# Ledger of designs, part 27: designed miniproteins, single chains

Each design is a single chain, and the fold is of that chain. pLDDT is the mean over its residues in the fold that is shown.

## One batch from the design tools (miniprotein)

Design m916
Fold by ESMFold2-Fast:
Order: structure tokens, then C-alpha cells, then sequence
Structure m916 (fold): chain A 56 residues (1-56)
């Protein structure tokens, strides 16, 4: 899974899609990231361009 962290710069829409608030860290699977972005699995991961810890 990916560990995602929202920051103060993360757009409100992205926070809502990922279920993260600024300063919050959460482990999400590739499938959850893809669903949250409304994009099929592989493409969602490519947009984040990283496995492991990712700021959004």
C-alpha cells in the first residue's frame, strides 16, 4: 500500500477524495487511490509517480 500525507497545500477536493485532512497520513491501496481519483488503477499510481510515502 501507499502511505499518503495531505499538506496545507492539498486542494480540498483532493482531501475529500482521499479522505485525508491537512497533516494527516493514511495508508491507501493502489485500488483506493485509483477510485478516489476516479481513474483506473495503473493511471492513478502513475499520477502519484511513487510507491511508499507520498505527499498529495
Amino acid sequence: SHRLTATAATPSATQRRLGLEPGETRDLTAAEISRALGIPGGLGLRLLQHEGEVEV
Scores: mean pLDDT 62

Design m917
Fold by ESMFold2-Fast:
Structure m917 (fold): chain A 74 residues (1-74)
Amino acid sequence: HMKRVSALVPATPDVDEAVARAREIAEKYQVKKATLTNVATGTKREYDSIDELVAAVREAAARGESVHIDLETE
């Protein structure tokens, strides 16, 4: 059965740190689906690719925005 894992990636001046954190979380679990929520706006987007998720995290961090990641795993 699928298990849901959630993590916050806080805004940081080190964009590479935010990206590394997001990738570590995604790689730790066997991910089927990822949902990214922008904490400031509440917007949600689904990603089928870890690389697309990481790119979205990098963009948000560059803007000084925190994101919440929800992962669905097996």
Scores: mean pLDDT 74

Design m918
Fold by ESMFold2-Fast:
Structure m918 (fold): chain A 98 residues (1-98)
Amino acid sequence: ASAEQVREALRLAEEAYRLAVEAFKEGDVEALELAIRTLELALELAASDPEARLEIEIKLGLALIMLGVTKLIGENPNEELRERARELLRRAEELVAA
């Protein structure tokens, strides 16, 4: 991966993590799962950079904990948040495909 791809992975991970926190506060399981998938793709993009990979792994671990807690507390769907999560995942998929 290029330094540019690593920078884009870190930006995607930051956006996905912020969205995961918002989904956790709202109680939206689907939006949180989509944010987690974006973090997994960001991790693939950053695989060649140990520092970037570690930062994304920490964000992913925290998002997975938030998902577990949200599933226990109960679900409150937020369609605008889900649409934002789908768009972010689409951007991540395009970067992995490039």
Scores: mean pLDDT 86

Design m919
Fold by ESMFold2-Fast:
Structure m919 (fold): chain A 80 residues (1-80)
Amino acid sequence: MTLVELIERLGRLVGKSPQEIEDAILRSSGGTPHLLTADQAIGFLERLGLSREDAERIAKEHPRMSVVELLELALRVLER
């Protein structure tokens, strides 16, 4: 799945446009969306509508991840 497809699928699930998802990524990464810290990943997942408890659990299990890996993981959790 391409990054564009991931952003579009996440947007549909959380009721946000692809642009809003891209803005959430930039806000969470401080403008450098290569690898996210745990705190940045938690903030991003909360902006997608995940609970703080779920966001913290995911970040603890995945202490280093790329933006793409985070998007794929969020999609998996939200699609249920």
Scores: mean pLDDT 72

Design m920
Fold by ESMFold2-Fast:
Structure m920 (fold): chain A 76 residues (1-76)
Amino acid sequence: SYNVPADLPALLAESLVYYLQKGEPEKAVKALLAYLKTLPQDFAVPTAQKIAAFFRANDLEAQALEVEQFALELAA
C-alpha cells in the first residue's frame, strides 16, 4: 500500500493512489505540482520535500526528482 502524506487534501490523496495503481505516475506528479502551485512558497517547499520522499519510498525516483526540481526552482 502507498503511505500517502497525511497533510494532502483527501481527494488529491485518493487521485494519487488511483494513478499510481493504474501505472500512470506522470498524472500523479501533474496533480501534485498543480496543488503545490496553490500553496504559499514557504509551505510549498517543505510540502514538495515530503512528496518527493513519498515517491522515493515507493521506488518512483524519476517522480521524486521532478518534485525536488520544482522545489529548487521555487527556492531560487
Scores: mean pLDDT 79

Design m921
Fold by ESMFold2-Fast:
Structure m921 (fold): chain A 85 residues (1-85)
Amino acid sequence: LSPVAREALEEAERLAIEAAKDPSLSAEKREALQKALQSIPQEFAGQEESDELARAILERIAEIFREFGLDEVAARVEELLARLP
């Protein structure tokens, strides 16, 4: 895993924590978002650590955010994707 990919994943994790605290989300929507984000480690379980895996994880996070109408935070994750080799 490259330092750039590691930093991107760490920043995406921080964005996910902040998104889950968004006061515009109902309690039910926040719970659903948290469950969706928690499914990511299970979806990618057993795969070797790589920049390609990091890209796939970031793409999945951006998809989830867009599903929940969090377009601003999804765009920030997409910017992280653009930094990957």
Scores: mean pLDDT 78

Design m922
Fold by ESMFold2-Fast:
Parts: structure tokens; C-alpha cells; sequence
Structure m922 (fold): chain A 80 residues (1-80)
């Protein structure tokens, strides 16, 4: 499983998990912007795909701040 935890500016956390079958689970401890949730899902999917392509077990947890998401997305796109 790939787990991405995003700390929002208001202190709430959005947790996105990509399961072994590629399904995605989202948990938020408050109201989260839809755009942040969509970015986190895309990043988590790209990381999961990258790990599988390298023959690695997709068992990673990342913690990031909301403002880092766009930079992380760009980086993840180049790792595939």
C-alpha cells in the first residue's frame, strides 16, 4: 500500500491510500478542498505505479504539507 498524508493549512489531515489492487481510499479529519484531494490521489497513484514498475513492494508512507503537492506531482510524473 502507498499512503500519502497531506497536512492542510488549517491543521487537518487528508490521508490517501492506494491498495495493492490499485483502489483508492480517502480519509479526511475535516473539510478538505476537492482540488487537494484530487492532487493527492494522482500523486499516490503515480508513486504506486513507479514502485510496481521497479519490482518493489508498494509499501510506503509519505507526509507532506499542502503547498508541496504541486511540486511532488511534477516530480512523481517524471519517475514513471
Amino acid sequence: MVTLKVKLKDGNVVTVTVNEDGSISVEADGEAPEEVIELAKEIARLIHKYLLSRGLKPNTTLEVEEEELEELLEKAKYLS
Scores: mean pLDDT 79

Design m923
Fold by ESMFold2-Fast:
Structure m923 (fold): chain A 72 residues (1-72)
Amino acid sequence: SEMAESLITGAKSSIEMGNMLKEQGNYQGSITNYDTGIAFSKKGEEFPSVKDESKKLKEQSLKNKQQVLEEM
């Protein structure tokens, strides 16, 4: 569904923004964007067509957020 695809796009975009902000040393902005990626991914898990991709994106967002917190 378009909604499921939009959630995946939102999660990926948020992770990319989080990665960019981390590289710039903006750790707070990075964490905020990874939290957004987690939120989109959790919602995506409700859709069978994107459930597995959403789980992977959620795991990626959580892992990336933890790495930022360890560097603060």
Scores: mean pLDDT 89

Design m924
Fold by ESMFold2-Fast:
Structure m924 (fold): chain A 56 residues (1-56)
Amino acid sequence: AVSEEFKEEAIQYFLENKYHVADTAKHFGVHPNQIAKWVQDRDVAEGLSLIKQALS
């Protein structure tokens, strides 16, 4: 199981590192889909917005 602290660190890195899902996933050694899920779980509306921005 992934700790809550690890998820928070990954989300913070994602926000700081120009919303790059792939770069964040590579940095933390997880699948990009895990980063996307954690961001969406944080705030469904805001998370979806950030994912769309990162994929553009």
Scores: mean pLDDT 70

Design m925
Fold by ESMFold2-Fast:
Structure m925 (fold): chain A 72 residues (1-72)
Amino acid sequence: MSIEERAKEIEKELEELKKKAGNDPLMIQTIEGGRKLVEAALESKDPIMALILLTMAGGSVTLAEHMLKRKE
């Protein structure tokens, strides 16, 4: 799987989470942070750095999903 394919997957997950976040400022900030990490990964010339940044963005997805479960 390419860096771009993984970035697209994370971006889709963040987009779906944003739809469910409603007006929760902490959840919105978490999703926005994940989006910025995806952008930084795609702009990175170092494939190892890009992978680390995408892993961190995946952490933002996991955190947002956990926060959403706590509301349900």
Scores: mean pLDDT 81

Design m926
Fold by ESMFold2-Fast:
Structure m926 (fold): chain A 108 residues (1-108)
Amino acid sequence: AMEEARRRVGEAAYALVLKMYEDARKNNQLPVLAEELADLLRALGAPEAEIEAIREAVLNGADAEEVARRVGALAERAAEAHPELGRAIVDAYRAYTELKEKAEELKK
């Protein structure tokens, strides 16, 4: 149960970051995403060295799945220390997915 809960948080963070990265790349907004991810990871208590590595990876157009995996791992660590952050991450993924689906529906 506890290990499944941690995995769920990592998967939610991975999926959310992957969607955000693809959207940012299509709109030439990777620098904006890099700063947003840095701010979020800092709020999660990630080490500054890891935050900077992820920020630089995004700015250099690294593989979206690689960035998503790194953020997912940091989210799992944050949720292990603070379970309330895990719930917030899962809720954020759900909200982002619902908003994207509604936005696409409104264009039709």
Scores: mean pLDDT 78

Design m927
Fold by ESMFold2-Fast:
Structure m927 (fold): chain A 79 residues (1-79)
Amino acid sequence: DLAAKRAQVQALIDAALAAGDSVATLARRLVEADLQPGAENAAAFAELVDRTLTPEALAELAELEAEARARRAAERAAA
């Protein structure tokens, strides 16, 4: 049930906000639980992003972005 999965995502976002967790920590939990945020989670997700705009959080996001680009380039090289 998509609605139930979105409710689980919202609960994880709410828990992350209450605990002061970063977007990276939330992203890891979502991947491990096989959950993805939807439009109904957008406002809470934006609040987490705003709270995690520290130099350390930006460095973590840059690493994740670089890893995604490297994986995409490797896939293209293999095709």
Scores: mean pLDDT 70

Design m928
Fold by ESMFold2-Fast:
Structure m928 (fold): chain A 91 residues (1-91)
Amino acid sequence: DRVEELLERAREEIRRLVEEKDYAGAVEVLRRFVEELRRLGVEEEEIERLAAALAAEALGRTELVERLRESDREELEALVKEEAEEVQKKL
């Protein structure tokens, strides 16, 4: 079962990265896992279920949600800074 092999590999890698406090790396492994399942033709609903289960098992749902929100905040802060610079140029 190729899906089960990928799940076990991702689980092991994410757990190791969390122990090393590399939360960005753990999120990246989760994203790659999703991409690999999509490439294998796994149903989207099943991909979402497996990804959520993997995240809950390895990081705790709360910690993963917080880290994803932190990444989204960095993107949002970068966009806000870029907008502020554009306003200043129009002085």
Scores: mean pLDDT 64

Design m929
Fold by ESMFold2-Fast:
Structure m929 (fold): chain A 75 residues (1-75)
Amino acid sequence: SPLSPEEQALADAVLKAFDDAYEEARKQGLSGGGSFIKALDAAMETGLRLGKELGLSEDRVVDIVSQAFLDRYRS
């Protein structure tokens, strides 16, 4: 099913949080792997926070976040 506008905004915010956290960690001198872990944590925290504000279940948030990353890395 297509995402609602609010769910699409959540997906976009999650990907932005990942990118911003990855770039910041790399600027702080962390390895690619260390930066990835920090970025993944930031992405999940953003998704869960915004999902709670939208009244989404945790399972729905996980589905949206997982699909957003799959769509990004399949393009």
Scores: mean pLDDT 87

Design m930
Fold by ESMFold2-Fast:
Structure m930 (fold): chain A 92 residues (1-92)
Amino acid sequence: YLEKIDELLKEALEKYKDDPLLVEMIELSAEIARASLEELPPEVVEEVTALIRQASEVWDTDPEEALEYLRRAVELIEEARRRGAPRKLREV
């Protein structure tokens, strides 16, 4: 499942690199998909999933609003990484 998302992401980024709106959406979606492989709190995963669903619902009618939902999801992921990041190497 995740391997297919990563492959589709690479193809989409190269195919749609001339469309900045689509590129941003694809990049945000990829970051969310990569985070699903990490040990994140269930509460964060639930909120991110809800934001992705909301983005999907409004993408055809308001792509700018969809991007805002995806940006919030990535922001939540980054905050979770900073607080309980599995990367102990960077805590020193």
Scores: mean pLDDT 66

Design m931
Fold by ESMFold2-Fast:
Structure m931 (fold): chain A 88 residues (1-88)
Amino acid sequence: MKYVEEIYKLIDEMEEKGLITPEQAERIRKLVDELVELGVSETTLKNILKAVKEAQRLAEEGKTQFAVDLLEGILLIQIAVGRLGNER
């Protein structure tokens, strides 16, 4: 799935550049893995990719903790929405 591969590539790039810590990168990867396992739509994955790109930009501006918190928050909300849809 093209968007998922691009998301992982950007997370790996952020870790390799030292923009985020290995622990932050691992937490974000686990949240993305959960979204993939939930079978979220291609539109949702495209929106997540946009969020990762914005987080990378914020981290490059020195706003690393804010970028990580924002991205983790977005991922957690999307996981909650995906799970809620499955409980109907």
Scores: mean pLDDT 82

Design m932
Fold by ESMFold2-Fast:
Structure m932 (fold): chain A 94 residues (1-94)
Amino acid sequence: SNSLIFKSSPELGQRLVAQFPDVEAAARAAGVSDDTLDALRRLLESITTGLQMSRLYHDAMRGTQSSNPAVRTLGQRLLDVLNANNVPSVSSGA
């Protein structure tokens, strides 16, 4: 019942924001600026659709291929968190 609604893109966005401190700590240790981390946190807070979530996933994947080690670390940690927060198919299916 409620689990179908609460496992929507908005719930996933809230869960990512809650887990962001761990990503932020790892990224900061790798040399990512606080301005960049604050911008990413605001982006996570704005996610309300599956399309926005898909774009974030794609951006995280691109980050893992960056020539900048700090960006690779941020991208990999974000991708790990996204993968850990799988949305059930019944919540993402049309």
Scores: mean pLDDT 70

Design m933
Fold by ESMFold2-Fast:
Structure m933 (fold): chain A 67 residues (1-67)
Amino acid sequence: EASRLLQEAADYLREASRKLREQGDTDGSDKLERQADLLLSLAPRLDAEQARGSRDAAKEYADQQLS
Protein backbone atom coordinates (compact mmCIF):
# COMPACT_ATOMS: atom_id res chain seq x y z
CA GLU A 1 0.00 0.00 0.00
CA ALA A 2 1.53 3.26 -1.19
CA SER A 3 0.01 5.38 1.59
CA ARG A 4 1.44 3.11 4.29
CA LEU A 5 4.92 3.14 2.73
CA LEU A 6 4.87 6.94 2.38
CA GLN A 7 3.68 7.25 5.99
CA GLU A 8 6.69 5.14 7.01
CA ALA A 9 8.95 7.41 4.92
CA ALA A 10 7.45 10.50 6.57
CA ASP A 11 7.91 8.93 10.01
CA TYR A 12 11.65 8.46 9.35
CA LEU A 13 11.99 12.11 8.31
CA ARG A 14 9.92 13.39 11.24
CA GLU A 15 11.93 11.34 13.74
CA ALA A 16 15.17 12.81 12.35
CA SER A 17 13.58 16.28 12.36
CA ARG A 18 12.71 15.95 16.06
CA LYS A 19 16.29 14.90 16.90
CA LEU A 20 17.73 17.84 14.97
CA ARG A 21 15.39 20.24 16.79
CA GLU A 22 16.55 18.80 20.14
CA GLN A 23 20.13 19.53 19.03
CA GLY A 24 19.21 23.14 18.14
CA ASP A 25 19.20 22.67 14.35
CA THR A 26 15.91 24.41 13.59
CA ASP A 27 16.66 24.86 9.87
CA GLY A 28 17.44 21.16 9.40
CA SER A 29 14.37 20.19 11.41
CA ASP A 30 12.08 22.45 9.34
CA LYS A 31 13.51 21.11 6.08
CA LEU A 32 12.84 17.49 7.05
CA GLU A 33 9.29 18.30 8.20
CA ARG A 34 8.57 19.97 4.84
CA GLN A 35 9.93 16.91 3.00
CA ALA A 36 7.74 14.59 5.10
CA ASP A 37 4.64 16.67 4.30
CA LEU A 38 5.54 16.65 0.59
CA LEU A 39 5.90 12.85 0.54
CA LEU A 40 2.50 12.37 2.19
CA SER A 41 0.91 14.71 -0.39
CA LEU A 42 2.21 12.38 -3.15
CA ALA A 43 0.40 9.28 -1.83
CA PRO A 44 -2.55 9.44 -4.33
CA ARG A 45 -0.08 9.83 -7.24
CA LEU A 46 2.42 7.01 -6.50
CA ASP A 47 2.20 3.25 -6.90
CA ALA A 48 3.56 0.80 -4.31
CA GLU A 49 6.93 0.38 -6.04
CA GLN A 50 7.52 4.14 -6.17
CA ALA A 51 6.41 4.49 -2.54
CA ARG A 52 8.80 1.71 -1.45
CA GLY A 53 11.69 3.50 -3.16
CA SER A 54 10.69 6.75 -1.46
CA ARG A 55 10.55 4.99 1.94
CA ASP A 56 14.04 3.51 1.48
CA ALA A 57 15.48 6.83 0.25
CA ALA A 58 13.86 8.75 3.12
CA LYS A 59 15.36 6.41 5.72
CA GLU A 60 18.84 6.73 4.19
CA TYR A 61 18.51 10.52 3.94
CA ALA A 62 17.28 10.80 7.54
CA ASP A 63 20.24 8.74 8.76
CA GLN A 64 22.63 11.03 6.84
CA GLN A 65 21.16 14.16 8.47
CA LEU A 66 21.78 12.87 12.00
CA SER A 67 25.26 13.51 13.40
Scores: mean pLDDT 78

Design m934
Fold by ESMFold2-Fast:
Structure m934 (fold): chain A 114 residues (1-114)
Amino acid sequence: WQEKFDSLTEKEKEGYKLFLEMIKEIEELILAESSAQEVVDLVRRTVEKMRELGLSDEEILEIAKLVLEELVKKGLITEEEGKLLLELIEAVLAGDMERALEYAKRLIELRKKK
């Protein structure tokens, strides 16, 4: 994946870093027994920062897929966790906060089951 990362533009690299930090913060929030709303708010803030970098919603989704595929490949998250994270991000990008909240709740339940 390092070769893929090295081929990214500077904006895409910064977006990739923001995404990795978001995933780490989501794990910390779940461990701290934080609410699904706090998870949604973190994703929203990260998406806003990525848009400020000049990334389109399509580019944000491509970066999300790339990060999540790498995390699944390394065994750091499951396929199901990766799917829920993608659905959460898509809901936030669409402004569908009710759907985002539901996916965040499901993600928290999955992480606590482990």
Scores: mean pLDDT 81

Design m935
Fold by ESMFold2-Fast:
Structure m935 (fold): chain A 106 residues (1-106)
Amino acid sequence: MVPLPASAAPDAEAVEARARAALEREGFAEVAEEAARAFAEGLAAFGRGDYEEAVAAFERAAALAPDSRIGARALAYAGRAAERLGDRERAAALRAEAAAIDPALA
């Protein structure tokens, strides 16, 4: 399960810093800044109810770091955003992709 931050927009810098550090620890140092920024943008958009922007940002984060835990979490959040948009097929596909990388997200 991937919990949402209560104050995504004011916490965006902290979320980005934590995601960047996690990506660097996993060996994604080259893309860590860009992927972490995309992940933080996705969480901020999700917190605002901008689910279309959230999906796009999370898919970008996952594309930059496709086999990372941050990438898997981004796909799980993208699935939740797609579900909020009523796109159940896309939501299921995104959740399946997340679970394939990190089974704990199934």
Scores: mean pLDDT 80

Design m936
Fold by ESMFold2-Fast:
Structure m936 (fold): chain A 62 residues (1-62)
Amino acid sequence: APSLSREQRAQLIALGTGVSLETARRALDLAVDRGASAREIAEATGISLETARKMVAGARAL
């Protein structure tokens, strides 16, 4: 089965949430490397908490 790279996951998150690809990459790095919460990701990237929650839920579903 093909495994998705972090880049491919970031692209899917950006497409699903409407955030920039750069923001999706940063958020995915925080979630994977630090176990960051949606709140921490929102604070670090400047996106809304609602968008961060949707993104984290989407990343966990991948």
Scores: mean pLDDT 73

Design m937
Fold by ESMFold2-Fast:
Structure m937 (fold): chain A 60 residues (1-60)
Amino acid sequence: SPIEEFEAAVERYRDELTPAQLEEHRKVLEEMKSLSENEAEVMAGASIGLLEMHVWVKRR
C-alpha cells in the first residue's frame, strides 16, 4: 500500500534524517491514513521524493 511504501522509505533513511524531519514525516504518515487510497498514493510519492531530497541535501 502507499502508506507501507512511505513507512518503508522513512525506515530505510531513518539514520540519515534529523529528529525534526522524522517527526514531520510521522505527521504526514498519520495524515495519509485519513485519505482515500488514490490520494494516499499521490501523497506517498510526493513525500518519498521530499524525504529523498532531504537525505541528498544532508549527504551533499
Scores: mean pLDDT 75

Design m938
Fold by ESMFold2-Fast:
Structure m938 (fold): chain A 96 residues (1-96)
Amino acid sequence: SLTERVVAETRRRMEPLVEKALEEAKKAKSQEELDEILLKLRQELREVALDVTLEAFAANPELSREEQQKIALAALDEADKLAKEAEEEMRKIFEE
């Protein structure tokens, strides 16, 4: 489906951002620095979700409002999921 393709493209664009944030997190000297890295990552992931969503809308002008909302929410859910997974990995940096 279009929703599945949007989620896949969103994840594909987000993966290098998550990898970069996790590498930066390994060099962090404090919890405050980790929090700043995570906040920046969350913002970048939301921007990717919006970009992919807007590109999908432009390519599919026949989409209903309900279909547009479904696609947007799916892309944002993927951003939230990856941010949560990154937060859990960052939490381990000062514990392991």
Scores: mean pLDDT 85

Design m939
Fold by ESMFold2-Fast:
Structure m939 (fold): chain A 107 residues (1-107)
Amino acid sequence: SALERIRALIKEAAEYAEKALEDKDLKKQQEYLEKAKAALREAAALLAELAEGKTSLEELDPELQELARQLAAAAEALQLLEKALAEGKLTEEERERIRELIREAKE
């Protein structure tokens, strides 16, 4: 189903984000980040199709609201990872925040 596909793509994005966060090789981190972004972009497009004709998240079925929340968590994790890799600095506080967002995306 479309819902199962969106869930699988969000999980894939979260798993690649986790690999990017924990890897020690910058080139591999960038490759994992690119794969995470691709999966998240596909999930967002599919969710937008299912939300067609609705103007707010509150108008979505509870299952779609949950997927939108998980997708938002994954998107924030990827944004923080991209910034950290670009700046060449990832603090322990930033690392912990990214881990929390990855966990939220996987639930």
Scores: mean pLDDT 84

Design m940
Fold by ESMFold2-Fast:
Structure m940 (fold): chain A 100 residues (1-100)
Amino acid sequence: SELSREELIQRALEVLDELREELEEALKNNDKEKVDGIISQLRVLAAELHKHGLISEEEYEEIMELLDEARKSEDVEEAVRLALEAIDIMKRSLERVLAE
């Protein structure tokens, strides 16, 4: 069966929480390659959420700009900070949609 809108949102929130934990672990290990892999996963998730109308065009553009800056950063701490900001935008949007 096709996932319901609510099931899709709950799955996305779970994935965002998992990716946050992976970013925190990558930061502890100073692992830039792991951070770049997580950024790639966040880009795919943002595109999916935008395609399904779960984030606005403006939120999508902001998320993609944050993730591009994170990818270009040579500082693992800065890259993680920017990626976590992108996660927070996605989470706030999804929580807003669930409250409607």
Scores: mean pLDDT 89

Design m941
Fold by ESMFold2-Fast:
Structure m941 (fold): chain A 95 residues (1-95)
Amino acid sequence: MKKELVERIIAEIEAILPELDPESQELAEKLIEVMRLMVEDKEKAKEKLEELYEKKEYGVLAAAGELARMLGDEELFRHVTELLGVDPEALEAQR
């Protein structure tokens, strides 16, 4: 995964944060935290994804999984799909 690409995506989300409604801001802030961990410590990113699952933050989990897939992090994408109880191949087929 390219650190520069993730950092740019974080910066773009942070730039639009003040224009989002409060629920979307909270979701975006949680997603930014996961994205930072994906670059810094993959194992801590997995732990954070598990915490989000326990808290039933499924929207953040789905967004993080899609970002991992787009960025080529198959390990994190697979971890998210396992937590959500969905088949990764079924998700790819729904494109």
Scores: mean pLDDT 76

Design m942
Fold by ESMFold2-Fast:
Structure m942 (fold): chain A 64 residues (1-64)
Amino acid sequence: SMEEQIEQLLEQFEKDLNSAKTVDEAERIYQQYVEHVLATLPPDDALRLISRMSLLLHEKIEEL
């Protein structure tokens, strides 16, 4: 299902994001996932996932 695909993408994003050692690495991972999401998902689903990913990026940057 679309919801399962979105959750799998989010879990993979979180895993990749957690490997980042610098703000620049974290931002690069975020941008790569944003581009993929915008290319592959319907607009409404893409924007919801990007919103969730943005929150995770913000939390990660605060830890670095």
Scores: mean pLDDT 87

Design m943
Fold by ESMFold2-Fast:
Structure m943 (fold): chain A 94 residues (1-94)
Amino acid sequence: MVEEIKRISEDLLKQAEEFKEKALNYIKQGKLDEARKIVEEFENYATKKLLKMRFLIDYAKETDPEKAAEMQRILDETVEKLWKLYEEIKKALE
């Protein structure tokens, strides 16, 4: 389970960086509507992955509370990093 949540986190953060670069490239080209669409697609993708991480943590709480705590820390760090990437895009859209 810990390895699965780490994998989801790594994949999610990698995808977040790719979506950020795509959005920033559209912003640089003046294609703000395309940039907003990329952000919306990423928000939908991230929401689905974060929900899966939360379900894995809830399942782990029933069998191994210490592993659940470690998984929660990974989720919290992932959310913080995603917010930093989102703020970079939001600032570029201003």
Scores: mean pLDDT 84

Design m944
Fold by ESMFold2-Fast:
Structure m944 (fold): chain A 119 residues (1-119)
Amino acid sequence: EEKKKEEELLKAAKELGKYATFAVLYLAMLRRLKKIGAPKEKIEEVEKELKRYSDKLKEVFPKTKELLERDPEKAVEALSEGGLFGSALYVDYKVAKSEEEKKAVLEEFLKFVEDLIKE
């Protein structure tokens, strides 16, 4: 039971790392398209893809938060397995020298994911 729950939380964290990486890419693309005044149809296409990954993030975010509260080291490692965005978080977390700095890194990450979910 405990092992099964841990495996589900680890899977969710890895998937969040993957979905966050894609969401960041589509968000960057969307911002660029809006800045250059791209056609509405092209903007809507990218918004649809961003929403798809934002919805996937919503699904895995609660379990990822639970893992971060239970075992932040395992959570950050699992997030890094998902892709480049999670890998960047892993580096920031590991180079943090104080417990307070590590908490700040995680809080910034959580806020960033919450903002992605809203978009």
Scores: mean pLDDT 85

Design m945
Fold by ESMFold2-Fast:
Structure m945 (fold): chain A 79 residues (1-79)
Amino acid sequence: MVEEAKELLEEMRELIERSYRERGRLSPEEEKELQEKEQKIIDIIKQLYEKGDFESVQEILEAMEESGRRVSEAIEAAR
């Protein structure tokens, strides 16, 4: 589950970086894919939290923060 969440975060980051590098924006279809991947990550976090696996939840949240920072930098660099 943690590895799945990290894989989803990496896929989201690569999609955003590629799209902004090639077009300077996300397509509507790419925005939908990102929303679907984000929902899957949220579902994983909820499942881990319900199991009391707070260490795994913390690891995913930290990975999300780092991914968000990198994405913001990539978007700014593409402008």
Scores: mean pLDDT 80

Design m946
Fold by ESMFold2-Fast:
Structure m946 (fold): chain A 65 residues (1-65)
Amino acid sequence: MKLEEAEALLRMAAAVLGDRSVEIRIEDGTIVISNVKTEEQLEELEKIAEKVGKATGAKVKVERK
């Protein structure tokens, strides 16, 4: 599955969670999610990232910075 499709799904998920500070980038074939504002949003994004990774085969990482 295309990495760009996984990125689009993650961007939509971040928007639905209301976190406009979230940054999503592709780094060496890995989708990196950073600048998550709260621990609750971080936990939800980690769960979504795991599901998207399993569905698409994409590598997804969520940063706590």
Scores: mean pLDDT 74

Design m947
Fold by ESMFold2-Fast:
Parts: C-alpha cells; sequence; structure tokens
Structure m947 (fold): chain A 100 residues (1-100)
C-alpha cells in the first residue's frame, strides 16, 4: 500500500526527530501515535474506505508537522507530549468510526 509506505517513511523520520529531545517518553509517544495511525489506515483500507485512509494520513502528517515544529523550536516536553496525545485521541476516534 502506498499509504502504508508513506507512514513507514514518516515513522522513521519522526522517530529520529523525537530522539533529538533526549526524552524517552516523547520517543515512546511518537511510536504509539505512528502505530495507531498504521492500524487505522490498515483498517480503513481493509474495508475499502480509501478516502478515510487518505484523510487519516493527511491528519497524521499535520500532527507530525506540528510536533516537528515544537521540537525544533525547543518547546517544553509537556507541550510536545500533549500535542502527541491529542493526535492519538483523534486517530482513535477515526478508528472507532471505521468499526461502526
Amino acid sequence: SPLLQAIQRETEKMLEIARTTGNERIVQAVEELMQLATEAVKLAESKGDYLKAQKILLYLMAVNTEVELLIKTNAPDEVILQTIEEGKQSILAFKEEILQ
């Protein structure tokens, strides 16, 4: 899947960026966000909902852009963690919609 390949590339990039913070909690939060997004996209594609799969990827890319900007501007770790948590909750909401 081209969407899953795009998520894999984003995962590798975002984990490298997360590691620059020196905070293992941020690295783990990014790993969890990427795993949830991968599961949500796989679920959408398995149901033939390719438009929702694309919407999830676009949302993930927007969250990743915000997280990258926060890290590069030396935002407080708790702000970075909160942004990732909000992203995770939104991805979980997309996953629940697909399961209905």
Scores: mean pLDDT 89

Design m948
Fold by ESMFold2-Fast:
Order: C-alpha cells, then structure tokens, then sequence
Structure m948 (fold): chain A 70 residues (1-70)
C-alpha cells in the first residue's frame, strides 16, 4: 500500500540520516546517542526486511563503540 511504502521510506530516510550522523560523530557519547535512536527505530519497525537492515546498522554502530573502547 502507499501508506506502507511511505512508512518504509520515512524509516529508510531516518536510518540514513542516523548513519550520516554516525560518520560525523567525534565522541563515544554521540555514537551511543545515535545507537539509542537506531534501537528505538528498530523497536518501531514491523517489516522483517526493515528490521534486518536496521539491525545491521546497529551492529556497525556497536562495532564502532567497541573499537573506541579498545
């Protein structure tokens, strides 16, 4: 449906914005704030493909935090 497509596009746009912010993040606190927003987005997702995509972005952000803590 057009409503589902609009919702998926909005989630994709938000996810890509969060990814762009992640690339510009300079502190662990900024990365953790972005990760929290990604997790909130995952909690709102209903589509399995969108959930998988968001989970992959979360994995990337968690990897960055782990690297920064090393």
Amino acid sequence: SSALQAQQQAMMDRLLDLQDRLLQAKTEAEVQAILAEMRALLAQATDPQMKDLIARFIEGAEGLIAFLKS
Scores: mean pLDDT 83

Design m949
Fold by ESMFold2-Fast:
Structure m949 (fold): chain A 103 residues (1-103)
Amino acid sequence: SMYESRMTEQQKKDLEEIQKYLDEAAKLLLEGGPKEEVLKKLEKAREILENSNLLPPVKKAAEFHIEKLELLLNKDEEALEKLIAENKEWQEELQKKAEAEEA
């Protein structure tokens, strides 16, 4: 929410499009839809992300969601667990930095 207030109109539109494709991919995955259709939606999200000028924390969060869905699709539980752990460490470091800078 803090980063959303600092985003340009174009960055907000790019993020909304990424979120739309991620939501559609997640829905297809949950419904047992075709793997090819899930992959196409994830490819579209990644294409927008690569061509966007999103703030680094927002970009990293979107990239994490794409990678998480890719690993879920491939049933790579070991890689998914590692990705979740790495994201948790990054979130904890961001929180510590914010607390130190506001103190």
Scores: mean pLDDT 79

